Designed miniproteins, single chains, continued (5). Designs and how they scored, part 97

Each design is a single chain, and the fold is of that chain. pLDDT is the mean over its residues in the fold that is shown.

## One batch from the design tools (miniprotein)

Design m19364
Fold by ESMFold2-Fast:
Structure m19364 (fold): chain A 81 residues (1-81)
Amino acid sequence: MEDAINSGLEQLKKDIEELKELIKTKKLSKQQLEDMLRGVDRGKQSLEKLRKAFPQFSEKIDELEKKLEELRKLIEEKLKE
């Protein structure tokens, strides 16, 4: 079970970095950017639930929440364009 959680957190980290690159390198539609914002909000909610259930992952979850917040800011800046 812990291995599955670690794998999920590592995959989420990779997904966040890939989304950051897509936002920087590709012209995305407003709908695509809004869909990504909803994804960020769902991700943050899932991470908070995971933190409460498995406090041993709190530090990794904090790092991922910071990365999700950075992703959110990038999306919001693109939506202003």
Scores: mean pLDDT 82

Design m19365
Fold by ESMFold2-Fast:
Structure m19365 (fold): chain A 80 residues (1-80)
Amino acid sequence: MLLSPEEVIEGMVLSAKGMREMGMSEDTIAENVAHSAVSLQRKLGLTPAQVEEMLREIAERTGMSQEALDKALALVRKAL
C-alpha cells in the first residue's frame, strides 16, 4: 500500500515521542528524525522543500526546541 505523507508524519511523531520517553537528548532525536526524513525523500519522491515542511510539522507536534529543529534542517540540507 502507498503510504501518504500524513501517515509517514504520524509514524515519525510517534517514534520521536518514544525516543524522548526513553531519555534521548533533543540533539539525538533531531539527528534520527533528519536521517529518517532524508531516507523518505528518496522513497516518496519528495522535494527538499516538502521534506523541510515535514520536519517542521514533526517538531511542532513533538514540542522539539528551535535549536534541535535548526540542527535537523541543517542535516537535511547537507544531505539533499
Scores: mean pLDDT 79

Design m19366
Fold by ESMFold2-Fast:
Structure m19366 (fold): chain A 85 residues (1-85)
Amino acid sequence: SAAELAQKAQEQLEERLIQLYFDSLDKDKDGVISVAELREAYDEVGIERTDEQIAKGVAVLDKDGDGVVSLAELKAYVKERQAKR
């Protein structure tokens, strides 16, 4: 249906935006985003976030407890939330 095609297009667009955003944050290009990289990004855009708030956000995405977020974990989280809308 047209609604299913629109939903898939939205999901693909969001996945591409996540990848572009992730690539912009991943300054070391190691395939993960650290709390320090997120803090620097927030500082650049003028958003006030504490290290504790950033770490809590990372912990929601990081199910392995390594303290970093991979592109795969971020994409999986977004897709899981979209599937339940």
Scores: mean pLDDT 68

Design m19367
Fold by ESMFold2-Fast:
Structure m19367 (fold): chain A 85 residues (1-85)
Amino acid sequence: SAAEAAEKERRRERLERELRMIEIELESIKDYLAAHPVLSPETQKQLQIYLKTLTERVKRILEEAKELNDEEIAKRAEELLKELG
C-alpha cells in the first residue's frame, strides 16, 4: 500500500541521516587525532569508549537496513564498520 511504502521510505531516510551523522562524527575524530598526535591516557580511554559506542550504533543501523532489505544503507554501514575497526 501507499502507506506501507511511505513508512519504509521514512525509516530509510532516518537510517541515512543517522549514518551521515556518524560519518561526520568519525571525520571529526580523525581530524582531532591528526591535530593531537599525543593523547593523555584518560583521553585515549574516553575515545575508545566513544568509538565502541559509534560501532554499536552502526551495527544496529546495519541490522535495521537488512530487515528493510536496503542493500545500499547496509553497504554504507559495513564500510563504516571497516573504518571503525
Scores: mean pLDDT 87

Design m19368
Fold by ESMFold2-Fast:
Structure m19368 (fold): chain A 83 residues (1-83)
Amino acid sequence: SDALLEQALRLVEEGDRLEREGERLEKEGKLKEAAEKYREASRLYRQAADLLRQAGPEYDPLADTADEQSRELEKKAKELEEK
């Protein structure tokens, strides 16, 4: 496994952890804190997508998945801030 792929996978794992923390906060009614965790996770997924594309074109489908996760979490964060 190359170093870029390994780093990207670690960023995805951290993003997944932050997304779960955001879901917990959302269930507790801490909507602003949940939105902040979702934005943090979104940034990590975007960084992972960039590293995956740098690792090689064989990882483009995985990078596209990370980009989609980033977009969904950014949308979710915005929805929590709209009242």
Scores: mean pLDDT 88

Design m19369
Fold by ESMFold2-Fast:
Structure m19369 (fold): chain A 83 residues (1-83)
Amino acid sequence: KEEEEKLREKLSNFAEEFEEKVKEIEEEALKRGVDKKEIEKLLIETKKQIQEEFEKYMSKNDLKSLLEKVKEIYEKLLEELKK
């Protein structure tokens, strides 16, 4: 229970740190002339994917795998924004 709660907190903190990185990359992409609406669509899709993985892995009580999946999704978003 305590370990699971700590892992959920770690996941939340990781998401916050990654969202900060995404904002930095988003600002850079906007300066490069990327459409703000396209960036918003990517962010919405990324959050949707994270929510789907969260619902999937929460039922399995496999928060470690969830953390890895969330990390992969954010890394993919950063790569898309760099294009």
Scores: mean pLDDT 71

Design m19370
Fold by ESMFold2-Fast:
Structure m19370 (fold): chain A 78 residues (1-78)
Amino acid sequence: AQAARDRLVQRLVEAGATPESAQKAADLFVQAAEHLRAGDVETARKLANEALKIALDSGVPREEAVRAMEEAITEALA
């Protein structure tokens, strides 16, 4: 799901993340969504929380970080 990852990176950068932090957070959100799709809810939760922390620490508003997470999950479960 490269298109989903690229969209997440763009959204996080627009919300105030550095490109490096946006890429790392987006990769972790995509990994979390893939683990959730595979039924590994515990690993998905850990990865999603790590991605949220990176996004928030880089200055992304919580609402935008949560929306990025929701979009990654929706894409993976579709």
Scores: mean pLDDT 80

Design m19371
Fold by ESMFold2-Fast:
Structure m19371 (fold): chain A 85 residues (1-85)
Amino acid sequence: IGGLLLFISEQGTTISDNRAEAEADPSLSQEKRDESQKKLQEAEQRFKESSPRGQQFSQGGLDRLRQLYEDTVRTTTELEEQLRS
């Protein structure tokens, strides 16, 4: 079906799940950040390899994915700082 858009959506679900898992167990914060970074990089690579029309259609999905990743980094970093303090 919409291969790139579906892929981006699936990566977004994974990144959101990673954040929730880190919130439940802050000791996993680094691992879940690394997993989420890899998922974002995979989506960005597929986006870069897509046609101009595919990129235009998927841009909003990729922007949302980047926001989810940034939210995950912020939340997990705050959780780790609380554990160290």
Scores: mean pLDDT 83

Design m19372
Fold by ESMFold2-Fast:
Structure m19372 (fold): chain A 138 residues (1-138)
Amino acid sequence: EKEKEWLTRRKILLATLKLVDEKGFENTTMEEIAKAAGVSLSTLYKHFKNKKELVIAAYDYRLRAKYFDKIIEAVKNGDFIEATAAYKALETYEKRVEELKKIADSLTPQELMNKLKEIEKEAEKVYEDTLAELRARS
């Protein structure tokens, strides 16, 4: 049951990312996301209350997957510098996403998308800066 719910949630998040990347937040509907994910609109609303909640969750999923994959690969290779940098990027974006969630309802669609893009750039900068710092000190 838990695994089936996660697989459904993942399909919704991936469909959301694809549609928002292709045509933007305002031009993407909950109905189109449900269709692209292969789920009913009622199933979509069961998982996410509104489009802002869904888009924030989709961006969180993408950033988490990116940095978690980097941590796993770094650990497999014994590269603890790379693992530490990826972990700091993960912590940075998690903090920023939680801050964003508190103000999301007060933001316009454009402001929300700009803040999500800024969070992605900040996480990448933390990752790169941490790698450079740790490699220079080792």
Scores: mean pLDDT 86

Design m19373
Fold by ESMFold2-Fast:
Structure m19373 (fold): chain A 77 residues (1-77)
Amino acid sequence: EKQELISKGKEALEKKLEVLQKMGYATDDDIAQAEKDFDQLIKMGEKGDMDSVKAAVDQLEKDATTLEKELKEKEAK
């Protein structure tokens, strides 16, 4: 369902941003911009471009997973 996709995307985005903040790579402005970009993407998806929303959510989930693994590997060194 659309609501599940949106929820999943928000969780992936927040996870990605948390990792970037912990690494010192994300500023408050970067976080605000990323959240606005995601909100705009969702609004465009509701107008019929849900394929773009799904692709973006899939990418965010992969990015978050990859960044979290890299952070853990770096911390283990």
Scores: mean pLDDT 77

Design m19374
Fold by ESMFold2-Fast:
Structure m19374 (fold): chain A 101 residues (1-101)
Amino acid sequence: SLIEKVIEGLKGIVEVLKELFKDKKEVPQSAFKEWLKKGSNLSDEEVEEIVKKLDPDKNGYIPVEEFIKALALLQAEYLAKYHNLSEEEKKEVIEKLLEEI
C-alpha cells in the first residue's frame, strides 16, 4: 500500500540518520535550524519555536535521538500532506516511525 511504502521510506531515512550521527550525543541548534529551513516551508519563527521545544535544558544543543525524531516527523507530515493521507493514516505512519527511533 501507499502507507506501507511511505513508512518504509521514512524508516530508511531514520536508519541513515542514525548511522550519520552514531558517534554524536547532541547536535547544535544552528545545524538543525539550517536543515529545517532547507527541507521545509516553515517560517524563521516556526523553526525557532520547534528548536526551543527540542532543547528543554536551553544549552544550545539538541539530543541526537530527539533531533532524528523531529526530522523524521517533519518528513512524515510533509509526505502525509503531499499524498493526501487521512489523519488515521498519518497517525499510523508516525507510530511506526517512532518504533524505529
Scores: mean pLDDT 76

Design m19375
Fold by ESMFold2-Fast:
Structure m19375 (fold): chain A 84 residues (1-84)
Amino acid sequence: MKEEKEKYLKIIAEAAALQGRKVVVIPESITFEVLKEIAEELKPLVEKAKEKKEAKIILVKDRPDVTVDKLEELEKKIEEELEK
């Protein structure tokens, strides 16, 4: 279980970096099942990549009202600040 969670986070970080993202924001309340589902969808993208880079994973404090759309907006805002 613990080792599988680390593998899923690495896949998500690598896929995000391949998409040009520097940061991935994940809620602390994310379930193992949701994390696995996201990683499995991104796995083919990571396997086809020639370069291995990882985006930084940022865990946000438990907020059950945070949607995927809000997380994407937060990620874009952080990336824009880092490029300045």
Scores: mean pLDDT 67

Design m19376
Fold by ESMFold2-Fast:
Structure m19376 (fold): chain A 85 residues (1-85)
Amino acid sequence: ERKERLERLIERFESMSEEQQRDFVWTVLVTHYLKLADKPIENLAEVKPSEVLKVFGASNLREFIEKAAEKLGLDEVERILDEVE
C-alpha cells in the first residue's frame, strides 16, 4: 500500500546520518531538475534544506518526501534512497 511505503521511506530517511540525508535531498533535487530541463545542470549552488523545501513547495521534511514522490514517483524516490543508503 502506498501509505505504508511512504511511512517506511520516511522512517528509513530519519534513521540515516545527516550527511546521507543531505545527499538524498541533493540527489532528489538534481533528479527533479534533470527531468524539467533537457540541458546539463551544473553548479546548482549550495543546496540548503529550506531551499529544497521551497522548490518542492513543502513546509517540512515529511511534506518534502510526499511531494518528491508526487513529482518523481514513489519508485524513483525509493531508488534514490537506496542509492544514498
Scores: mean pLDDT 70

Design m19377
Fold by ESMFold2-Fast:
Structure m19377 (fold): chain A 81 residues (1-81)
Amino acid sequence: VTPEQLEAEVYAALAEMIVAIEKITASRYKLTPEQKEIIKKMEELADKANEAARAGDVETARKLYEEIVKLSKEYDKLLKE
């Protein structure tokens, strides 16, 4: 395992953790179609982050993680309102 592979795997793992937390939170509410679509988008991005991590592509994994963080913040705002 190279340091780059390990770093990419960490970003992918963080992405999956954020998605899992949001899905747990979502299970306590009746979601709108828009809220469901955001979760689905986050899941798709997490899958892509894992693919990038398996390829050792740190930059792609990091960017996908950052996109998931942004979507998570948007989703949390909608859920709390």
Scores: mean pLDDT 79

Design m19378
Fold by ESMFold2-Fast:
Structure m19378 (fold): chain A 73 residues (1-73)
Amino acid sequence: SSELEKAVKAFEEALARVRARIAASTDEAKRAALESLLLAGEQALKQGIKNKDPSLIEAAVAALEAGLAQLDA
């Protein structure tokens, strides 16, 4: 569905942002937290695709964005 495609695209954009923050981070603890955030997001994406549930992917995108904001605070 177009909703699933939009959710996947939003996830890919959030994932790229997380990867960029990992590459830019000099703090090992923040880097590890970002890597954990990325792994959790990837698992949620796989489940969302399997279940054809865009809401699960949208929740994963929101979690990635919230995690990034928290680590930058």
Scores: mean pLDDT 83

Design m19379
Fold by ESMFold2-Fast:
Structure m19379 (fold): chain A 85 residues (1-85)
Amino acid sequence: SDKYKITIKAYHPLAGEQTLEAIYDKKTGTATVYFDSEVAGEIFGGKKVIVEVPKGASGEEAAAAIAEFLEGAGWEVLKVEVEPL
């Protein structure tokens, strides 16, 4: 599959526990992370963030890149699930 849905349960002191969804496109090397929380959107400056992943990376490698991005932004990653689309 060339697309993956990545579901991340994460905690931030300003947002609490959130369930974030990302769509990874293997052809472009682009993962788009979506935030439904206004507070989470304020932390990132918008309701979505694009995380660059090497082209051809697996869904698991994309999930790891998103987790590293979130942890760098002050989030604690609690659970990650990867689903091929």
Scores: mean pLDDT 79

Design m19380
Fold by ESMFold2-Fast:
Structure m19380 (fold): chain A 92 residues (1-92)
Amino acid sequence: DLLESLSEEARKEVLELEKKAQEHFKKALEAAAAGDAEAAIAHLEEAAEYVRKALELIAKNADKESAEIARKALEELPAVLAAQKAAIRAAA
């Protein structure tokens, strides 16, 4: 588990960032369902920033295996975000 090797303080910080990402992701889904592609993309970009911050904390503070997974996810995040934004625009 990515969070098991983190200190209690680092784990709480990652979980708070994940909570903020989930709130923006929820708003992105609500906007997309309403047909508001621009609002959906804006919330998706905010969610991605919180995910990026959480992954950076894991990459710096977790064990070697979890840090490597987090670094890989960070490298892939821009492409995943671009694909999600394209899917939202195509559905609008």
Scores: mean pLDDT 85

Design m19381
Fold by ESMFold2-Fast:
Structure m19381 (fold): chain A 99 residues (1-99)
Amino acid sequence: DKKKQLLFKLANILVERAKKKFPDVEFKEIRNKDELAENIALILKILNPELSEEEVQAIIEYLKSLSDEELAAILYGLLELLGPLSPEEIKIYEEILKL
């Protein structure tokens, strides 16, 4: 439970950063793993607009198959890619890895 709470906290930080960089894009509220996976896939589609709808769906299914730790690593990589990592983001990621 605590690991999932930290995962969703990290994911919402990523979504807020993505909203600032891509203000015309509608991101979902993250209440569950499906909504988390869909938002990650949406960011990946924005960064690679050549991705087909079928490839986006395959990415969503792949993300949903991942552990909380593996998802945290993807969130961390995207946070770094979209801007410099904050001390708070680093701390959340390290806490996820310790749980």
Scores: mean pLDDT 85

Design m19382
Fold by ESMFold2-Fast:
Structure m19382 (fold): chain A 90 residues (1-90)
Amino acid sequence: LLAGVRAHQARVDAQVERDANEIAEAMKKSLEEARKTALQLADRYAKETTPGDAIGHVARAVRLAAVKLGLSPEEAEKLAQEFRDEYLKA
């Protein structure tokens, strides 16, 4: 079971990395493009989970993408929180 738990966590981490790379590419174009990409990913995940869980996953990807592009951890967390709050208000 320990191997199964590690395999599940690895799959979740891999998906966050893939989503972060997609969001990072969008951020290189504009913040608005990154926002569109993140919201589309959240809508896709919401079909399999709750909207809250979906945006939680996407917020982790946004934070990782921002850090990859050279933002500070504090700015990355702030950006992820803004995306989360915006989605939950829709």
Scores: mean pLDDT 78

Design m19383
Fold by ESMFold2-Fast:
Structure m19383 (fold): chain A 61 residues (1-61)
Amino acid sequence: SDADEKKKLVQEAARFASENVSQEELDAFLQEIGALVEQGLSVKELKEKIEEMMKELLAKV
C-alpha cells in the first residue's frame, strides 16, 4: 500500500541521516519529514521531497 511505501521511505531516510549527521540535524530532519507525511503527499511527492532534504543535509556535512 502507499502507506507502507511511505513508511519505508521514512525509515530509510532516518537510517541514512543517523549514519551521516549529528543528533541535532537528525532531529530537525525527522521533524520536517513528519510534517510532510501529515500533509498527505503522494509517495512520489514524498520521495522527491525527502531526496531534496537529504541533498541539503549532506551539503552541510
Scores: mean pLDDT 78

Design m19384
Fold by ESMFold2-Fast:
Structure m19384 (fold): chain A 85 residues (1-85)
Amino acid sequence: MKELAEEVVNKIFEKLGKTDEITIDEVLAYLREAGVSDEVIERVRKALQAVASLQGRSDTLSKESLVAAFLLLPEEDIREILKAL
């Protein structure tokens, strides 16, 4: 699980040219462009919002926080995202 979540996050950061921080909207837009299903995107959105809220932020996540958010998802969702990326 953690290795799969880290692989997803590394690919997102690399492809969007990000190093330290990323917005929830940037992540969701990228997953939509990659062809990830709406059901999985909705679960990703909720996970990202939950982690951002815990950090006193509404829309921005560090790389480590993005990994933590993806770890809240079912393994099947992470595997679908990896196949789309």
Scores: mean pLDDT 83

Design m19385
Fold by ESMFold2-Fast:
Structure m19385 (fold): chain A 60 residues (1-60)
Amino acid sequence: STVRAALRPVIDGKASAEDVVRALLAMGVPREEVRRTVEDLHKQGLISEEQLREALAALE
């Protein structure tokens, strides 16, 4: 997924979840697609609970 690839810097600890999520939304990516991808990454153990909370806050 293109959205999953864009979130790689968050997984690697090189960018904040908030900044990447805001950038994806500014580029016109649907909120629900970003939410699903972030939740899937958390379920797979690739992002922390703190990163998940920051990403979900940026979607609001």
Scores: mean pLDDT 86

Design m19386
Fold by ESMFold2-Fast:
Structure m19386 (fold): chain A 107 residues (1-107)
Amino acid sequence: SLEELKEKIVELVEEALKIVDEIIPHLPEEAQKRLEELKKKLEELINKLKTEELSDEELLKLAREILSILEEILDIVEENETPETLPLLQELAELTLEIAEIVGEMV
């Protein structure tokens, strides 16, 4: 059901946010600021998923916005890759792929 897919997206994004928090301290100051801004946007979108009654169209639009932000986060982390962030980058990429697959099921 769409409600079960929504709950799974919330769970996966909350896991992704934890990984982003682990990545942030390993990045240069400018990259840290960019990630913190994207993290705030992601938290706002997740809060909207949790608290608002959304139509199927609104839910799909919101899920796509979440994917776009996660892809931007992945690009920033990859650009600033370190030995410490590489395994976290891989885990974040896997979570992003799982969210993309769920969004595909919603269409």
Scores: mean pLDDT 87

Design m19387
Fold by ESMFold2-Fast:
Structure m19387 (fold): chain A 90 residues (1-90)
Amino acid sequence: SEKEKIAERLLETAREAVEKARAYVEAGDWEGAKQAALTAVLSAFQILRITDNEELKREALELAEEAVKLSPTMPESVRKAVEKMKEKLA
């Protein structure tokens, strides 16, 4: 479906954002890491909203959780949003 195609594109964006966050962490750029991690989380939230594909949803949630773990300066509201989304998908 078109929604699944959009979700797959968002998943690629989330993966790239997680890798950028890792690169920023390795470089000691905590602000860059936070912004890249936020991009991954927001892309994952969009995937969870638009697709009925359980595998895409699961992978999006995993990327969001990984992004939150990579950024120690991630806002608590974002961390709580990821945990709440995990509960809804369980």
Scores: mean pLDDT 85

Design m19388
Fold by ESMFold2-Fast:
Structure m19388 (fold): chain A 65 residues (1-65)
Amino acid sequence: MKFIAVAKKDIVAKNADEISIKKGEIVELIPTSDSDKVLVKKLATGESGYLPLSVVLENLEVIEE
């Protein structure tokens, strides 16, 4: 299952496998087997990377479940 979300504020990648997201970007959230991280894909560019679940919950608003 995938979820569509919008960034409520800028997110800066902390690790090489993470993705930076700007406020207002629309992203796809793909759950992984590791519940502590989410695969995030930018819909505008197709770029993908990981973010910690806590960062996703604090900074992204789910608009489609």
Scores: mean pLDDT 79

Design m19389
Fold by ESMFold2-Fast:
Structure m19389 (fold): chain A 66 residues (1-66)
Amino acid sequence: MTLAQKVKERALELAKQRGYDELVELIEKVPDKVGPFGYLNLRNAVNALLRGDPEKAKEYIEKAIE
């Protein structure tokens, strides 16, 4: 499992645990292989979810998909 896949899985677990169904759907759209920018955005999304900021997490996930 790549570091990006591990971070994506962590984001999915956090979003599912908190019932953020829209975020779960967005996170599942993130490719399994992302560049450094995508990886940074996935890490920032996990940190936002841990801080209880789903709106900021959504912004980071959308950037990781691009």
Scores: mean pLDDT 81

Design m19390
Fold by ESMFold2-Fast:
Structure m19390 (fold): chain A 63 residues (1-63)
Amino acid sequence: SSMEQKIAEIEALVQSLKETTEKLFEARKKRGEINDEEYEQMLKQNEHMAESLKEARLKKLLG
C-alpha cells in the first residue's frame, strides 16, 4: 500500500542518516579527534536520535 511505502521510505532515510553519521564518528576517531569513550557515547546518542526521528516522522505520517 501507499502507506507501507511511505513508512519504508522514512525508515530508509533515517537509517541512511544514522549510517552517514556513524561513518563521520569513525573518521573522527581514526584522526584522534575523539577517544573510544567519546565514540561509544556518540554512537549511543546517534542511535537514540535516529529512533526519535523515525518515531516523530511516523507520527506525522499517521496522525
Scores: mean pLDDT 86

Design m19391
Fold by ESMFold2-Fast:
Structure m19391 (fold): chain A 85 residues (1-85)
Amino acid sequence: MLKFDMKKVYEIVKKYLGSYEGIETDEDSLKDVAKFIVEKLSKGEKVTSSDVINNVKIRGPGMVHRLMNEELFNKLIEEIEKQKL
């Protein structure tokens, strides 16, 4: 089974999403995103920028898709993939 350091994954999620506009950035919300990405990668599934944006908690009128930085989300996923043992 693929194992991930969940503390390091959370720190990566916080680094990229902790200041991202239009989403909830509290610890529990970011931990939910970290868990989603790890669960998908642990199954050998691909994680896309759309998967990430669809699993964040939206703050405000739901305009997050218009604020989506695909490059930032791809970098987030790439850094998490480097944390697999």
Scores: mean pLDDT 73

Design m19392
Fold by ESMFold2-Fast:
Formats: structure tokens, sequence, C-alpha cells
Structure m19392 (fold): chain A 68 residues (1-68)
């Protein structure tokens, strides 16, 4: 679930250094901006929810690479 992905991201962030946290926050903001662009473009809710879930998954994978 998306909630489980976010929980894993928060647990990962708790282990990160301040520098790694700053990088993760930057990536998170980039993903928010991308999702906002999809909303502005009128992407239907079903498609939007799927894209946001995949975006959250990619964010977690990127954050795991930063903290590793």
Amino acid sequence: SRGELLRRLYELAARATPEQKEEIVRLFQEKIDEADAWRAAGVPDDELNRRIYELDKRLLEEAERIVA
C-alpha cells in the first residue's frame, strides 16, 4: 500500500545523515512537482492514483540507494 511505502520511507529517513536527508527532501519535492503537473494536466483520478503510487515506489528506491 502507499501507506506502507511512506512508512518505509520515514523509517529510512530516520537512519539518514543530515546530508542524505537533504537529498531525500529534494527528491521528494521533485516528485511532488511532477504529481502537481499531472493534476494540472487533468489526468483522471484512477490514472493519477496509479502514477502517484509508482512515483512513491521510485522515491523509496532512490532514497534506499542514498542511505545505503
Scores: mean pLDDT 81

Design m19393
Fold by ESMFold2-Fast:
Structure m19393 (fold): chain A 65 residues (1-65)
Amino acid sequence: ATLTITVTGSKPAVLSDGTVLQPGESVSLDAATTRISVRDGELLIRDEATGRQLLADPADVSLSV
């Protein structure tokens, strides 16, 4: 299964590998290896297989599987 993360806020999101997602852009991760947790009110989305990580405000992203 594929987890799609879309930036719905007005600010770009930056992945740990330096990939920049502009507002309205999406990235796809493997849902089977991706973990989502909440830390200090922020979403931490991490693909454990690739090490790709996104830290985002929950109001600024949309998640679909």
Scores: mean pLDDT 84

Design m19394
Fold by ESMFold2-Fast:
Structure m19394 (fold): chain A 86 residues (1-86)
Amino acid sequence: MREELAKSLEKVMEEELKTKYKISDEQIEEARKRGLTLEQILLLLSIGLSIEEILNMNGKEATQRINDAFLAAIERARRELAEELA
């Protein structure tokens, strides 16, 4: 069951990458060979990176980029909220 659930989630993410971001199966496979997960690819695309930029990253670089973008988004939201409350 765990393997079946994991494969189902992977398929859903692959379908979103192909339909929403127009990413090919070959590009997904190349990214996975570089140590990138489907979740990392989807997150990097959602924050505005191109597939070309993503394919030049390894899994560690992708994690760092996602963390940096997430922290920047939190800091931005915090500043906007503080300005609204002031």
Scores: mean pLDDT 76

Design m19395
Fold by ESMFold2-Fast:
Structure m19395 (fold): chain A 73 residues (1-73)
Amino acid sequence: MSPEEQVERAVELNRAAGADELAEVMRETAERLREEGLEEFIPAGATVAAETGSVEEALKVARELAEEKRKKE
């Protein structure tokens, strides 16, 4: 690897380290929604998880959206 690529990779790793918790919360939210059969609400849930940093809040919003869909159908 070139020295320039090595420095760029170090910068990317430092940014990734700062975003790791956010990425993990989004991934955990998506996995739990798949387990509950709420795959269609993963994008909305992931957005809430990113904004709040909370898997529980993301799951709550996704479940509320699922209930609203059931009432309209």
Scores: mean pLDDT 69

Design m19396
Fold by ESMFold2-Fast:
Order: C-alpha cells, then structure tokens, then sequence
Structure m19396 (fold): chain A 83 residues (1-83)
C-alpha cells in the first residue's frame, strides 16, 4: 500500500478511536510516524484527522478529541506551511 493510503486509513481509525474514547492518542502517534517519510502525506493525513477529531469533539464534548484536533492542526501547519 502507498504511504498516503496508510496515513488516510490511520486518520480514519484515529477518528473512530476518539469516538469510542480509547486509543486515539496511539493512532495519532502512528499517523505522525508514517507521515515522517513524506511531508505532503503528513499534511493531508493530519488535515483529515483534525476535521474528524473536531467533529467528535463537537458531538461528544470530548476534551481528548479537542486536544488531539488542535495538535493535528499544529502538526499540519508545521509540516506544510512556513511560519
């Protein structure tokens, strides 16, 4: 499988883990680790993760989902956008 396909699958699994309230941080760390090989993949993967996690935060009020969404946004900006 391509690195991009793996990263997008991990972003989906991260969103479902956050919805269940378990394993979200571990899936996030896996996504970031996969993305270390390709900044474009890291940017896209963390962008998808941020959107999914923000949705879970809005639906459930989960502080963990909110905090991970903010972390994903920060990682996305750092991976692709110069300050």
Amino acid sequence: SSVKEEALKLAEELTEAARRGEGAREQYDRLVDVGKKDRGVLFEGTGYANTGLQGISDETGSQEAFDLAQRALDTMVQAWMDP
Scores: mean pLDDT 80

Design m19397
Fold by ESMFold2-Fast:
Structure m19397 (fold): chain A 94 residues (1-94)
Amino acid sequence: EIAKPSLSEEELEEKAKELVEEFEKLGKPEEAKVVEYLLEFYKNLESDPKAALEALAKAAEVLGLDELAEKIREIAKSGDISRLEEIAKEIEEK
């Protein structure tokens, strides 16, 4: 597990920027915004889990998943990160 190379913050930002530009070219500005929030989520996941969860909630709101966004914010307030993995899967599959 730990033997897998992780993307540097720089590489992650570059890849996210490329995805944002591609979605904008396709006329999908909402999807571009989701990519920006997912990047913010990833960057903050280890240093500031509360900020990471807020970014994830904003991504869900852009996708029209308002109920999911509210659940993510409740987890951020409670500190119960055990539900984070479940919620991330729901966003990825929609």
Scores: mean pLDDT 71

Design m19398
Fold by ESMFold2-Fast:
Structure m19398 (fold): chain A 80 residues (1-80)
Amino acid sequence: SELKKKLDELRKELIELGDQIQELLDKLEKKGYKDEVEEIQKEFEKIRKEMEEKGADEELLEKIIKKTKEIIEKMKKILK
């Protein structure tokens, strides 16, 4: 199924973004941005809850990936 392949690719991208997030959160914490780390962790907890409540379809995964990339860019800007 083409849909299954696309869903698997989106899930793989989300996992790779998760690894990047953990690295950036560690860097933020080491620089003393504890409040920002807590806020970002709360944002990801909301995303996790939305995935659990709605199920991971293509549209939701694409939306979450987009939001996750925006949060990563925000973290990178704080570190500059």
Scores: mean pLDDT 82

